# Designed miniproteins, single chains, continued (3), part 76

Each design is a single chain, and the fold is of that chain. pLDDT is the mean over its residues in the fold that is shown.

## One batch from the design tools (miniprotein)

Design m10608
Fold by ESMFold2-Fast:
Structure m10608 (fold): chain A 107 residues (1-107)
Amino acid sequence: MRTYTAEEVADVLEFLADYLESKGKTKAAEHLRKAAEIVRKHPDFKVEGEAAQALDRLALGLLLEKYHGVEIPDSFIRDGLRKLAEAFEKQGVTEAAKHLREAADLL
């Protein structure tokens, strides 16, 4: 089972923000970039379990889109962001969780 560090979580969120911005979803991308900045201020933050599986799926989706042109469904991103927001709230990173939920609601 994979564990994601704060830096690795922030990196995935920034790659996802770049993807959403490329699709014209600039406001959702801005929320993801803010969540990434907040997470980097919490170096002890880690993502495990169901949220780590959601990050694996998001990262795989981004790789498939970049190298194979496979479109990522909005529902897939929305569900992943909501699971990640739950992990942030559980660890007290409430401000970042709020930005993830707001990004998901814009998809």
Scores: mean pLDDT 86

Design m10609
Fold by ESMFold2-Fast:
Structure m10609 (fold): chain A 84 residues (1-84)
Amino acid sequence: SAMEAAIRAQVEALTAAARAVLSLPLPLDARIARVRAIRDQLVSLRQQLINGGVLTPDLAALFARALAEVDAVLAELEAERAAA
């Protein structure tokens, strides 16, 4: 559906934005805060779809993969912070 395509594009864009944060010329704490904000946006978007009764199994799987990717980015940044 057009709705599912739009949601997929938004989730993909948020995931790509989180990945891009790894290489941003920002202080580490600012990069961590940006990834956390992106994660919060993904969680909020998923919750909106649940509340609307439109979270399909395919979209649920997409959000699970996106959150796993964002959590991996966050773990990389937090490991960098622990090593500093």
Scores: mean pLDDT 90

Design m10610
Fold by ESMFold2-Fast:
Parts: C-alpha cells; structure tokens; sequence
Structure m10610 (fold): chain A 119 residues (1-119)
C-alpha cells in the first residue's frame, strides 16, 4: 500500500539522517584528535553518502520512482561505513569506533526499510 511505502520511506529518512549525524560527529572527533588521513577520508565519504541517501529518501517520499536509486546509494553507504569502521579499528580510538558502529546500525535499519519498500 502507499501508506506502508510512505511509513518505510520515513523510517529510511530517519535512519539516513541518524547515520549522517553520527558520521559527522565521528569525523569532527577524528579531525580534532589528529586521526589518520585514511580514517578522515573514509568518514568524509561515508558522511557524504549518508547525506545523499537522506535527500534521495526525501525525493522518494514525493516520488516512489526514486526508491531504486535510494537502494543503490544505500549499498554504497553500507560499503563506505564498513570501510570507515575498519580504518577506525586500526586507528584504535574507542569513541570514534563506537560512533561508526552506531552509524553502521543506523545503515542496517535504512537497508531493511528500503528492502521492504521494494517489495
């Protein structure tokens, strides 16, 4: 139903925004602490993809033809967050690791909502 689709897309938008905020906070802390350039680059990439996913989810709420494009962005975001988490674990800052792990959990909720929206 259209009501179910809109509910799922609102859940996706909320999850994408949460991931963006967590990644932005992780990036801020990484820059303040002088973390590796590799970690900073991965966090910047993941944050940008989370922002793009939130904007695509907003467009999908008005026009469901954007849902496949959102799904493609979410797959890119998942890979980017996994790469950022690997770099954060190498860097060893527990606070940054926790923020990126929470962002990964938000992306998992985003993926579930988008997958269900495609059904």
Amino acid sequence: SMERLRRLLREALEAAREARELLEEALRRAKEKGSSGALVERLEGARALAEAAAEMAKKALEDPSYVPGLAALVEQLRRAVEAALREARKDGDEEIIELVERAREAVERLERAVREALE
Scores: mean pLDDT 92

Design m10611
Fold by ESMFold2-Fast:
Structure m10611 (fold): chain A 104 residues (1-104)
Amino acid sequence: PLPDTPLVRLIGRERLDALLADASAAVAEHGIPRQRIRDLILGLIDPSEFPDEARLALARVVGRYADPADEELLEHAKGYLAKGSSDPEAIRAAFDEGLAERAA
């Protein structure tokens, strides 16, 4: 059972397993457990618990899986992932790079 959160709505329930696999691979060098990555993607954890380098990689992966048609949920996801960052604009830019990769 998955919670009904804004990020789950933006990504889609059927795409979450693929996103979690890509996210885990993207931050493997940071030693972050898959459960913590899942909790972040589900909106259940404060993103400031993650180092900025890991959050950049995660934002790009989330952007790749995000529905580009839902601008309100996109803005919510960018704001959430950038919360408490030393460079929130870099995290927002990484999300937008992920969206561009989805279009390719």
Scores: mean pLDDT 78

Design m10612
Fold by ESMFold2-Fast:
Structure m10612 (fold): chain A 91 residues (1-91)
Amino acid sequence: MEELKKKISEFIKKKRDELLDEIAANVTDFTKPENQAKVDELIDKKAEETYKEISEFIDKNVTDPAEKERLKEFAKKEIEYAVNEIRLWVL
């Protein structure tokens, strides 16, 4: 089970790095309100896509309903942490 948590954390880290590249490519001036809104949209979309992919991975690899719920909760908290870190770095 710890191996699955490691894979989830590594996947979230990869998605975070992809999101930072997307933000850098699409936003030049972070002081403009319209660009802050664009960053928020990119963050929200990436977070949703990441959680969906992790949820599908958990459903495919885990059969115990209680363990599925625990891993999905772990993923959700890890994604929330990553989102907060990105906001601190770019906003």
Scores: mean pLDDT 81

Design m10613
Fold by ESMFold2-Fast:
Parts: structure tokens; sequence; C-alpha cells
Structure m10613 (fold): chain A 80 residues (1-80)
């Protein structure tokens, strides 16, 4: 399994991909995080992704959505 530090780095890179509007890079990084996480962490990260998509549907900017995603994902990693 990846360390917490390695997972946090991937989460930070995913947030930067959102800010850049690079959806392909974001999905690739997200899949890498999911494949290297346990089932409990994958479930929590999936919930955060659903919340992120809801924010975009409500008209939040990519920058705002990226900040929410990063903050929520980092909290989950710290609690895991």
Amino acid sequence: MLSKEELKELVEKAAEAIKAGDWGKFMKLLNEIFSKSDSALRTKLGDILAEYNLLLLKGQSREEAAEVFLKRAEKVLEES
C-alpha cells in the first residue's frame, strides 16, 4: 500500500489537474489513488468525488471545487 504521504501527493496533483481543467489527468490520478487505497478509503474518496460533482452542477468554479476536493480528501487521509 502507498504511504499517507504518497497518497497526499497524488491528491494534491489531482487538485492541480482540476484547476488546470485537465479532466483526463485528474481521472488518471484518481484511478491511481483508488487502485492503491483500501476499500474504506475508496468509499470515502468516492463520496468526496460525488460532492465535487454536485458543486460543479451548482455553478461553483473549478478553482473552488478543487479547493473543496483537496481539503476533504486530505482530512480523510489524516483520519485513515
Scores: mean pLDDT 74

Design m10614
Fold by ESMFold2-Fast:
Structure m10614 (fold): chain A 74 residues (1-74)
Amino acid sequence: MPPLSEEEAELLVRLAEHELSRADTWSVEELQRFIEGLERLIELLEAAGLEAHARRMREIKDQAEAILAQKQAE
């Protein structure tokens, strides 16, 4: 698989941030699928050496997981 460019990584992070802004309105199943997608993107970013973008994506994943935990507790 070709490595991600910095420009592609920036677009992916921005899209994930935008999706996260709607995550509280999603079902548990939709939020779980989003988190799975973020995990795959983090692995691709780390493999490409894009550590700053990988860190930002991990922060988005952590926030999504917090929303999921809150929904499952209620």
Scores: mean pLDDT 82

Design m10615
Fold by ESMFold2-Fast:
Structure m10615 (fold): chain A 83 residues (1-83)
Amino acid sequence: MKKAEEKAKEIAEESTKIIVEEKRAKGEEVSEVEEKAIYEGYLAGAKALGEALLNKEPIGAEEAYKIAEKKKEELLKKAKEEA
């Protein structure tokens, strides 16, 4: 089952790129820690959505989004601790 995992990584990478570029376009500096937090958060959400697609773990799109946002927030709290 590789296509779902591959697609999840593609979605996470693309989402991270868009978010980082948009923040930088607004004059905000994005640290490596923030970029990693965004990537890992959206990767977790994309994987949860992929599992739902396989009907092995029925997670809806809303739950996948919550997983992504929660993971991102947890990682960003770590980044703020370093600041």
Scores: mean pLDDT 71

Design m10616
Fold by ESMFold2-Fast:
Structure m10616 (fold): chain A 93 residues (1-93)
Amino acid sequence: ATAEVTLPDGTKAVATVLPDGSVRLEVYVDGKLVGEATVPARPGARIGVAFQGPDGRWYLAEVTVLPDGSVRLEVIDGETGEVVASATFPVTG
């Protein structure tokens, strides 16, 4: 299972459930991998990758495993704390 969010500038955040039951978060800016993190797919688990967008602003891409076993992927503006993009998908189906 994979969730992807794309910002208007073409920046992508991708969350993928791996065969070992972990969730990999990857952030791509201008088609280049700029940050990666992995967390076990368990309720309450969270991991984030901070990155600078092509606009020079800092963002946080964050994965949270929800109590129902779904994964929420969000991209948050580092200056305002506003969620600028989000997606949710099940880790087990």
Scores: mean pLDDT 78

Design m10617
Fold by ESMFold2-Fast:
Structure m10617 (fold): chain A 85 residues (1-85)
Amino acid sequence: SIDDFIARAAKDFDLDDDQANRLRTIANQLISRYNVPIDDVKAIVGGMAYLIAQGRQLNDTASLLQAPGVGRRRARMVADIIRDM
């Protein structure tokens, strides 16, 4: 389900394999490390795919807050995951 969602987002936003794999890692960590519900993970990943397609760098909390559907708490979780990558 989440893999299918990421594959569709990658196609819709013309993401490369590295970008799609990065989103998959983030999605899996949100589920395993933070117990984020799948529908919330889809919203976060979709918003991130949108920003990546716009050429934005997702390397801090402020950048992540520009993603549609990502609140401050979720942005911190993603920033921590990216730091650990």
Scores: mean pLDDT 79

Design m10618
Fold by ESMFold2-Fast:
Structure m10618 (fold): chain A 85 residues (1-85)
Amino acid sequence: SSEVEELAEKVLKAFDRDGDGKLDEAEANELLGYLGLPREDSVDIAAGLKRRYGYTARRPFTKADIIAGDREALIDIAEALLGRP
């Protein structure tokens, strides 16, 4: 839905420091920290994200990867980061 896509854009904007629409390894590590996942998953971002969201992502992590994940986790991140929608 458009709402999920808008939330994904807001999450990306918060962690995407260079504005390329992708999360590099360092930016993805900050996202994993926000989700309460171990930094050890930074060696395998896809494995960490698969455990939390049930999908396999590639480096860099993209907006499409966020949207394809668990919508409830996306909402939790957005609420924690941006406040209630």
Scores: mean pLDDT 57

Design m10619
Fold by ESMFold2-Fast:
Structure m10619 (fold): chain A 60 residues (1-60)
Amino acid sequence: SMLDEGKKKIDELLAKYPEITQSVMADIAVTADELGKTMSVEQRRELYQYLIEKVKEALA
């Protein structure tokens, strides 16, 4: 699904950067917004929730 592909792209972006800086966070947010434009409201919400959880995990 497009949602699964979006989650995969977020995982790839987070794996690409060893340190989550403010600039990296901005890049990830823009990428998630662009991906979300092709999704339903429900899928976009789930993608953003996934992003928030993955970022929390990376910062822990």
Scores: mean pLDDT 77

Design m10620
Fold by ESMFold2-Fast:
Structure m10620 (fold): chain A 81 residues (1-81)
Amino acid sequence: SLEEEFEKLAREVIAKVQEVARRALEVRLSPEQWAALLARLQQIEAQMQQAKALYDAGDYEGAIALVEEALAQVDALLAEI
């Protein structure tokens, strides 16, 4: 179902955000690098909140599209760390 697909993708984004945080803590980042990382993570969080709002409104297709965009953003972060 679209609900199951949304939940699966949302869990994947959350797991990958946790992996970004874990890797970032193992690497000595400069204050500038840390600020840039936090700004990008905040953008991903905002996008996930918008996806949840669409899901709660019954727009499962729109919610999935936003979560897929968030997933692409977190995958880009993982490639940089």
Scores: mean pLDDT 89

Design m10621
Fold by ESMFold2-Fast:
Structure m10621 (fold): chain A 104 residues (1-104)
Amino acid sequence: AAGSATATGTGPGATVTAAVTANADGTVVATVTVTGSNAVEVTVGAAVDGELVGVGSATVAPGGTGTATATGAPAGATISVGVTALDAATGTPVASTAGATVTA
């Protein structure tokens, strides 16, 4: 893995920890842990030179862990990574990180 970012947050129905890693092959993986009462919708994005090139999403159950994977960035690129976690019941943002850059 060439770089990483972390997002954490607490909303009314969920607490989220997400670790985002860009791999040397250009894949971006968010590993997400959810506690609380509500499921969380996770979206991970990968952008190169300000253009979104890959998006992945997953729903993670309360008390569960899950992964979302974005593909589309070329190997060796400098990737801007972002993750957004939304409370699935309300659509309220719980955790986000955006604009962290990693070299794949």
Scores: mean pLDDT 75

Design m10622
Fold by ESMFold2-Fast:
Structure m10622 (fold): chain A 100 residues (1-100)
Amino acid sequence: MEKEFQELLDKGYKVAKEAAEIMRKEGADEGNEALQRIADYVEKLAEQARKASREQAVVLFDEMATAFEAGAKLSKNPEYQEKLRKYAEELRDIAEKLRS
């Protein structure tokens, strides 16, 4: 039980960091301030999730997934769009497992 919860938190944190890195890199390379702001927001939520209760982690991961979908919509890179949508689905799956 404890191990499963920690594994889900660690997986979610890793996904969030990878998504934020993609958005930050594209935002910097393309001069897209909206992507940079979403990346900053996701990093803040990811740090909060590391210390969150199970119930709070569900809310934070769902919020980050929504931010990844927004980032995918703003992205001009097809590979990053696909990765961000996949990361959003992974975070929603993690949130569902945490909710159960």
Scores: mean pLDDT 85

Design m10623
Fold by ESMFold2-Fast:
Structure m10623 (fold): chain A 73 residues (1-73)
Amino acid sequence: MEVGERYVVQPGDTSASVQAALGLEVGDLIRIPQLNLEGRIVEIHPTVPAILLEDNVGVVLSPGLEIELVERA
């Protein structure tokens, strides 16, 4: 997938479904406009719909949250 792509989290999404939609990998730089947040992915949580960014910043993948892929690893 291309840098600059955005995805809006849907009801029933998991970390795996969001990862698949954007092709997210550990090391990718993402932006979350609603939270005014930008950070590199250090973990995509396997059991909770959440992504951990650098500096121990956790983001819950709530429905309606917009995620933008800024840079690939």
Scores: mean pLDDT 77

Design m10624
Fold by ESMFold2-Fast:
Structure m10624 (fold): chain A 77 residues (1-77)
Amino acid sequence: VEELRKKAVEAARRGDIDKAVEYILKVYKEAGDREGIYTLGEAQQVLAEQGRPDEARELALKFKKRLDELEEEEKRK
């Protein structure tokens, strides 16, 4: 879990928002919603500290969209 959290933050730092979302989703699935949301918050804070608040917002929106898509897929099976 710690390794996935680190990879999510590093991907966000590099501007790879899609990859950051994937790592955050893995944390959410493997460690639960609290750890996933905490990891999202860490990545957003790093982006904000670097003067990239628009990317921090995009990260949250993309994560929410991907999470909703996965939950919808599970309901359809």
Scores: mean pLDDT 79

Design m10625
Fold by ESMFold2-Fast:
Structure m10625 (fold): chain A 89 residues (1-89)
Amino acid sequence: SPAVKRLEALIDQTRAELDRIVRDAREGRISPAEAEARVDALFEEKQPQILELAQQATKEGHTLEAVNLLMRFVAVYVEALVEIRSLQR
């Protein structure tokens, strides 16, 4: 499905952007607090596009794949926050 492939690609792109924020925090280029704010902002920015693609995938009959990709998007966000919070003293 084109919608499923676009959804997967957008989640992969979001993961790459989150990984850069986590790396910048780990290397001391930004504070953990600034990194957490950037992660939250990125998640909120991407969420409408992710939901639109998931709805389109559902209309195409790929409901379970769409739900699994939505769970992956949430997991990537939570993983980034856990890593950043582990840097706080």
Scores: mean pLDDT 88

Design m10626
Fold by ESMFold2-Fast:
Parts: structure tokens; C-alpha cells; sequence
Structure m10626 (fold): chain A 85 residues (1-85)
């Protein structure tokens, strides 16, 4: 089980990647590669998440640029709200 501190660390890392992608600082491919690396570290701490992480990354790879951008904006809002608590 991940500690609250570990959960906040992963959330901050994901938020930074989402913001970099939305700002045009990294490409879609670079974003997905870096996100997959973050999820590999998460799965190493909680192996029960492996199947869900793999499916989520595969889902993101299947999205158009417009769909991924819309989802990324929604995720930024959700993560910022959670981290503010």
C-alpha cells in the first residue's frame, strides 16, 4: 500500500508531465514514454496496479491528439484539486 506521501509524489510527477505536454514543451510520444516510466515505478511499489496501468497507457496511446489534450486538461484540474487538500 502506498503512503499518502508517496501518492502525493506520484501525483506531482504526473501533474508536471501533463503540464509540460499541454504547454507544448514535450511531444505526445515523449509524454507517453515518461508517463509509462512513472507508472512502472508505481507498479513496482504496488504490483496489483500492473494490469490497470498497462490498460490505461494502451488507452492513452489509442487517443487522438485532441482527445488526449482534453483528457490531460481534465486530469490537471483533478490533480490540482486533490493536491490542494
Amino acid sequence: MLSEEEQREFAQRVLALLQAYLNGEISKEEFLERLEAVYRELVAKDPSLAAHAARFIAFLRSLSDEELEALARALVESLQAWLAE
Scores: mean pLDDT 82

Design m10627
Fold by ESMFold2-Fast:
Structure m10627 (fold): chain A 55 residues (1-55)
Amino acid sequence: MTIEIVTVKAKDLPKVVEQMKAAGAPKSFVDARQTLGDAALKVDPDAEIAVPVVK
């Protein structure tokens, strides 16, 4: 399993998080990214967020 950092807009983060969960990403990574995404989406849905995705 390879982890890559990708940049996504806050509004697209939920889809990326779901994909990470399906691929077996650690819960701590998923939870941290969901929290960050929620905060960013509240301020600016077009904010870019770096997230680890599993392949």
Scores: mean pLDDT 68

Design m10628
Fold by ESMFold2-Fast:
Structure m10628 (fold): chain A 71 residues (1-71)
Amino acid sequence: GEMEEKAKKAGEEAAKALQQAKAQLKAQTGKEPSITQYLDGKTGGRTVLTAGDKVVTIDVDYDAGEVTVTA
């Protein structure tokens, strides 16, 4: 249904954002990023990537179908 399509799209966008953030941090710092994933116990999740002095946070909201990247 429409809810399943929103969740699938958000997951695909989050996966792309994760790969882009990994590549960007590696290019900027020369270091492999450390990745930590958190589940909020409801309909979202947070992925934190750290490399050197740089942090990128990826927030996913499966209900809204939204992915937010904060660098």
Scores: mean pLDDT 78

Design m10629
Fold by ESMFold2-Fast:
Structure m10629 (fold): chain A 95 residues (1-95)
Amino acid sequence: MTLEEIYRELAEGALRLAEYVSELAKKHDPEIAKLADEVSRLLRELVERGEYEEAAKTFPLLVMAAYFVKQGKFDEAKELLEEILKRLREALARS
């Protein structure tokens, strides 16, 4: 197993986790669901470009976003998703 293979698996996990955050949030806050959907879109673009390491870096942040949504901490979830979006846009601009 190569480091690149690990990053690809984590990047794919990040995609699934962003979709999960959207599903969790849509029952409570449509704005958070939209942010999670935009994260999914940008993650797919990074994966299509082969930027697995940059996509994989969002995995632990998306775990925390899911945790905040499940705890009803919607402001914290929104701030974290906006930070993830900023990082993803910067990564795409460099690739």
Scores: mean pLDDT 86

Design m10630
Fold by ESMFold2-Fast:
Structure m10630 (fold): chain A 68 residues (1-68)
Amino acid sequence: MSREQKMLQLLEEAVRAEDAGDYEKAEEYIRKLISLKPSDAEIESAIAYLRSLGKEHTAELLEKLVAE
């Protein structure tokens, strides 16, 4: 699986976790995404994708964890 495919898979899993109200699982998937060392552009695209789906909690979490 390509790095890009893995990042998309992790984003989709985080989206599903938020939909289920499982915010701990959403954070786990986002931390795994960050461990792949995405570029600033990849992070910006991921945040835009999450916001386009209305996943405000996961989008905010990704922004906060990247800023740490």
Scores: mean pLDDT 84

Design m10631
Fold by ESMFold2-Fast:
Structure m10631 (fold): chain A 90 residues (1-90)
Amino acid sequence: SKLDELAELIHEKEEEIQKLLDAKDYEGLAKKVEEFAKYLEKEYGVSKELIEKLRELVKKYLAGEISENEFIEKLREILIEIYDEVKKKL
């Protein structure tokens, strides 16, 4: 199903993001999250509010305003909200 594809995509992107965090590749992290955000908006119709929330989280982390652990926790919360939003539309 489209939801199963989204769940798999979220898992794949979480792994890719973790690898970038482990490598301290902050430019790669920003690019990967922006590409993912655009894909979610285009292919799954994710709201601009949740896309902006995802972008703001990355901005706060890159500015040193939050820890890596807090970033990972908040990222998971936003990805759950995205999954729930898409589920309600199907």
Scores: mean pLDDT 89

Design m10632
Fold by ESMFold2-Fast:
Structure m10632 (fold): chain A 70 residues (1-70)
Amino acid sequence: MTPWSEESRERMLKELPKLLEEDKAKAEKEGVDKELLEKIAEILKEGIENNDSKAGLEKMKKAVEEYKKK
C-alpha cells in the first residue's frame, strides 16, 4: 500500500493499459456503455498524472457500478 511516486507512476502507466482492457471487457459483458468507459478512462488518466491513481481507479469502478445499477 504505497502512494505513487514519479517512478511508480511511470511503471503503472505502462502496465495500466492491460488492466484497463481486462476491466473494459468485463464491464462490456455486464452491459456498460462504451462511451461511459471512455469518460472513466479520462478520469483514471488524470488521477495517475496527479499521483493519485488508486483513488482514480476506485472512482472509475464506482461510476461503472452506478451505471450498471441503472
Scores: mean pLDDT 64

Design m10633
Fold by ESMFold2-Fast:
Structure m10633 (fold): chain A 122 residues (1-122)
Amino acid sequence: SIEELVQQAVERIRSLLEEAERKGASLDQLIELMQNAISREILEGILQGLSEEELAQLESALLDTIADWVEKHLSKEDAERAIKAVVDTAHETLLEAKKSSKEEIEEKLKKYQERIEELLNS
């Protein structure tokens, strides 16, 4: 179901943020990690054939998860900066995906996954 898919994506984002915090990631590394992670989840949803309404539900749940996490772990100023960066990235990812072939989306998804792994192993 869409609810199960959304819950799994939310759990993946939470796990990445918790790992990055444990590894002492900088604010800039954390923001870049969140940006790559939300783009990956959106593109995966598109490849799985989610409708526009289901993609909006996924995006909303992921943004709420990130907002809740940064509010608890960052200063107000840093949280606002992180939220803005992630919202802008989610919007750009959806716009670019509308102009992209399935092959281009698959290539972008791989690059986001590789960057996440690089950031966690820095």
Scores: mean pLDDT 89

Design m10634
Fold by ESMFold2-Fast:
Structure m10634 (fold): chain A 75 residues (1-75)
Amino acid sequence: LEEQKKLMAEWIKRSAENLLKQGKNPEYAKKALEAAERGDIGEADIYLTKARMSEEEIKQFEENDKKAEELRKKL
């Protein structure tokens, strides 16, 4: 499945580059590209998903992540 990982990384890179050209969410698109380049497909997919999100969806995600961090500190 090394070949499958390479194909997925290439697909993520192409998608991230396309999003960067569109200027939608350049910070997340760049992070997705960097993660794919180092072979971290899981992290790359998360950033690619964020790069495709609307401004409202990103705010909701960050709010949920902040709440999760507060819960982790209470444990």
Scores: mean pLDDT 74

Design m10635
Fold by ESMFold2-Fast:
Structure m10635 (fold): chain A 109 residues (1-109)
Amino acid sequence: DLKKQSEENKPISELFKEGLEIQELIDKHKLDEDTVKLLVELGLLITRYLLLEAGEPQEEIDARVEAARKRILEELEKNVPKGEKDEVSKEIKEKLEELIKKVEELLNK
């Protein structure tokens, strides 16, 4: 993709949308706690990658990602996901773990 100024600003707005979609998913679907935690970790890793691509300093990225993690985990502690651990949940977890590995590889290149 062409890295233009308007394109570099898109990641931040998309992260706000993704945060709202995660909230809607938690409210609309009864996911198990482990699956929701993996979804949060994937979202935070994508956030880190997009902020790095946007040219944010590493220290600012680390501070913002950890602040977001704490806030999301505090909300999850108040509203613990009550979904069932079934075969579909296990498949989703395995797919999320694969995506997490891919994003981590992108961050380490």
Scores: mean pLDDT 67

Design m10636
Fold by ESMFold2-Fast:
Structure m10636 (fold): chain A 79 residues (1-79)
Amino acid sequence: MPSLDELLAKLEKKIEELRKLIPKLSPEEQEKVQRAVELAEKSIEKFKENKDDPNVKENAERLIKEMEKLIEYVKELIE
């Protein structure tokens, strides 16, 4: 079972992957993806502040899945 620290590390890696793809997008899509990245970074800080909350781990796992879907969407746009 992954620890919260492992989930946060995975989430940060997904955010870094998205940041590398942003320059390849149209200006409109860059704005949307950049906002999603900023919201995800704010969520990571909240998770770090609330690591004793049992819901934080579940929320981190959901956010990872959302970031994975966004990466897939972005890759389809640049191909």
Scores: mean pLDDT 83

Design m10637
Fold by ESMFold2-Fast:
Structure m10637 (fold): chain A 66 residues (1-66)
Amino acid sequence: MNIKVSGSADKDGNVTLTVTHNGQTATLTVKAGQSATVTFPDGTVVTVTANAGKPPVFSISQLPPP
């Protein structure tokens, strides 16, 4: 699987994450130190964690489709 994550933090500590998987893109917003889950149309589930910092740091955990 090919997953890319990019993110941008705002002044209020919200991190906007852009997750791309197999040419499909999902955008979600999390607070620093929080996790969010994205489900793609192929059934792939991606959990993204945003950490406070300069710049913000991301971790990815992924479940394959059935």
Scores: mean pLDDT 69

Design m10638
Fold by ESMFold2-Fast:
Structure m10638 (fold): chain A 78 residues (1-78)
Amino acid sequence: SELDKLQAELKELLGEMSRVLAEILENSKDEAVLEKAKELAREIQALLEEKAPQMLDPEVLRETIAELKEALQQLKEL
């Protein structure tokens, strides 16, 4: 179903975000980069908690995935 495909995409995206965040936290010596990474991680967590009750709605899931992709791009630019 469309919902199953979106949930699979979300799972893959969250896995990539976790990997990128871990790489920044382990390898960066720049305090400003670490602070921005932690801020983005908190914003991602807040978004997921806010959207969790509606994650069976494909429209909400698509919107959430789009917002997470933007956050991932910001992490990759650090």
Scores: mean pLDDT 85

Design m10639
Fold by ESMFold2-Fast:
Structure m10639 (fold): chain A 74 residues (1-74)
Amino acid sequence: MPSPVEQAIAELEARLAELFARLRAGELSEDEFLTQAAKELRAFSERMEELGYEDLEAVLDRFLARVLAELDAL
């Protein structure tokens, strides 16, 4: 069953997917996309710290890799 940590990860994935869709549709510039993605990652980091999650850097690196992959796909 999904933990609060898994739920937080799923919510971030959904929010980033919305940003990826808007970037691909031309509704966001690259700079606007990066600004919003950075805000989402920061909020996620703060939430995960509240949940006592210790492997935060590995999860953040994974999401950063996905952000970079979406930019490379343009």
Scores: mean pLDDT 81

Design m10640
Fold by ESMFold2-Fast:
Structure m10640 (fold): chain A 83 residues (1-83)
Amino acid sequence: MTKEQNLLDYALLLATQIKDPDKLAEEISKRLGIDPETVKKLIDALQGKSSIPLEEVKAFYDELIADPEKVREFLRIVLEHLE
């Protein structure tokens, strides 16, 4: 409902279109300081390769939503890899 949530939703949707998900996950982990295994699981789930529990998705969301700058950085990383 917030603008940050809308930006995150959009970025997550765009992440499903990324041709190199491993590179995307690596960049997100490095620039946002999120556990690389968690990011990889999330990206794999977004692309239909696996499923993850709601609590794991919520943890990722909470980490980004706590800092609006991280939300914008996440979107920027996705856009950089989408072209």
Scores: mean pLDDT 75

Design m10641
Fold by ESMFold2-Fast:
Structure m10641 (fold): chain A 63 residues (1-63)
Amino acid sequence: DEFADEVYEALRAGKETVPYGVRTADVARALLSMLGHDVTGLTDEEVIARAAALPREQIRAAL
């Protein structure tokens, strides 16, 4: 999906927002939670870093 590809690029580029004004950190938290990762106690920067390490195919599967 086009949105999944844009999220993947935004995570890697350190963009503050993805298209439509959604915060990159909020998308990263949702994505990690959907994939079964525990995000409890992680900062916005930590969730973005972990989500950026995900393979593109996993991001596409979740979004």
Scores: mean pLDDT 76

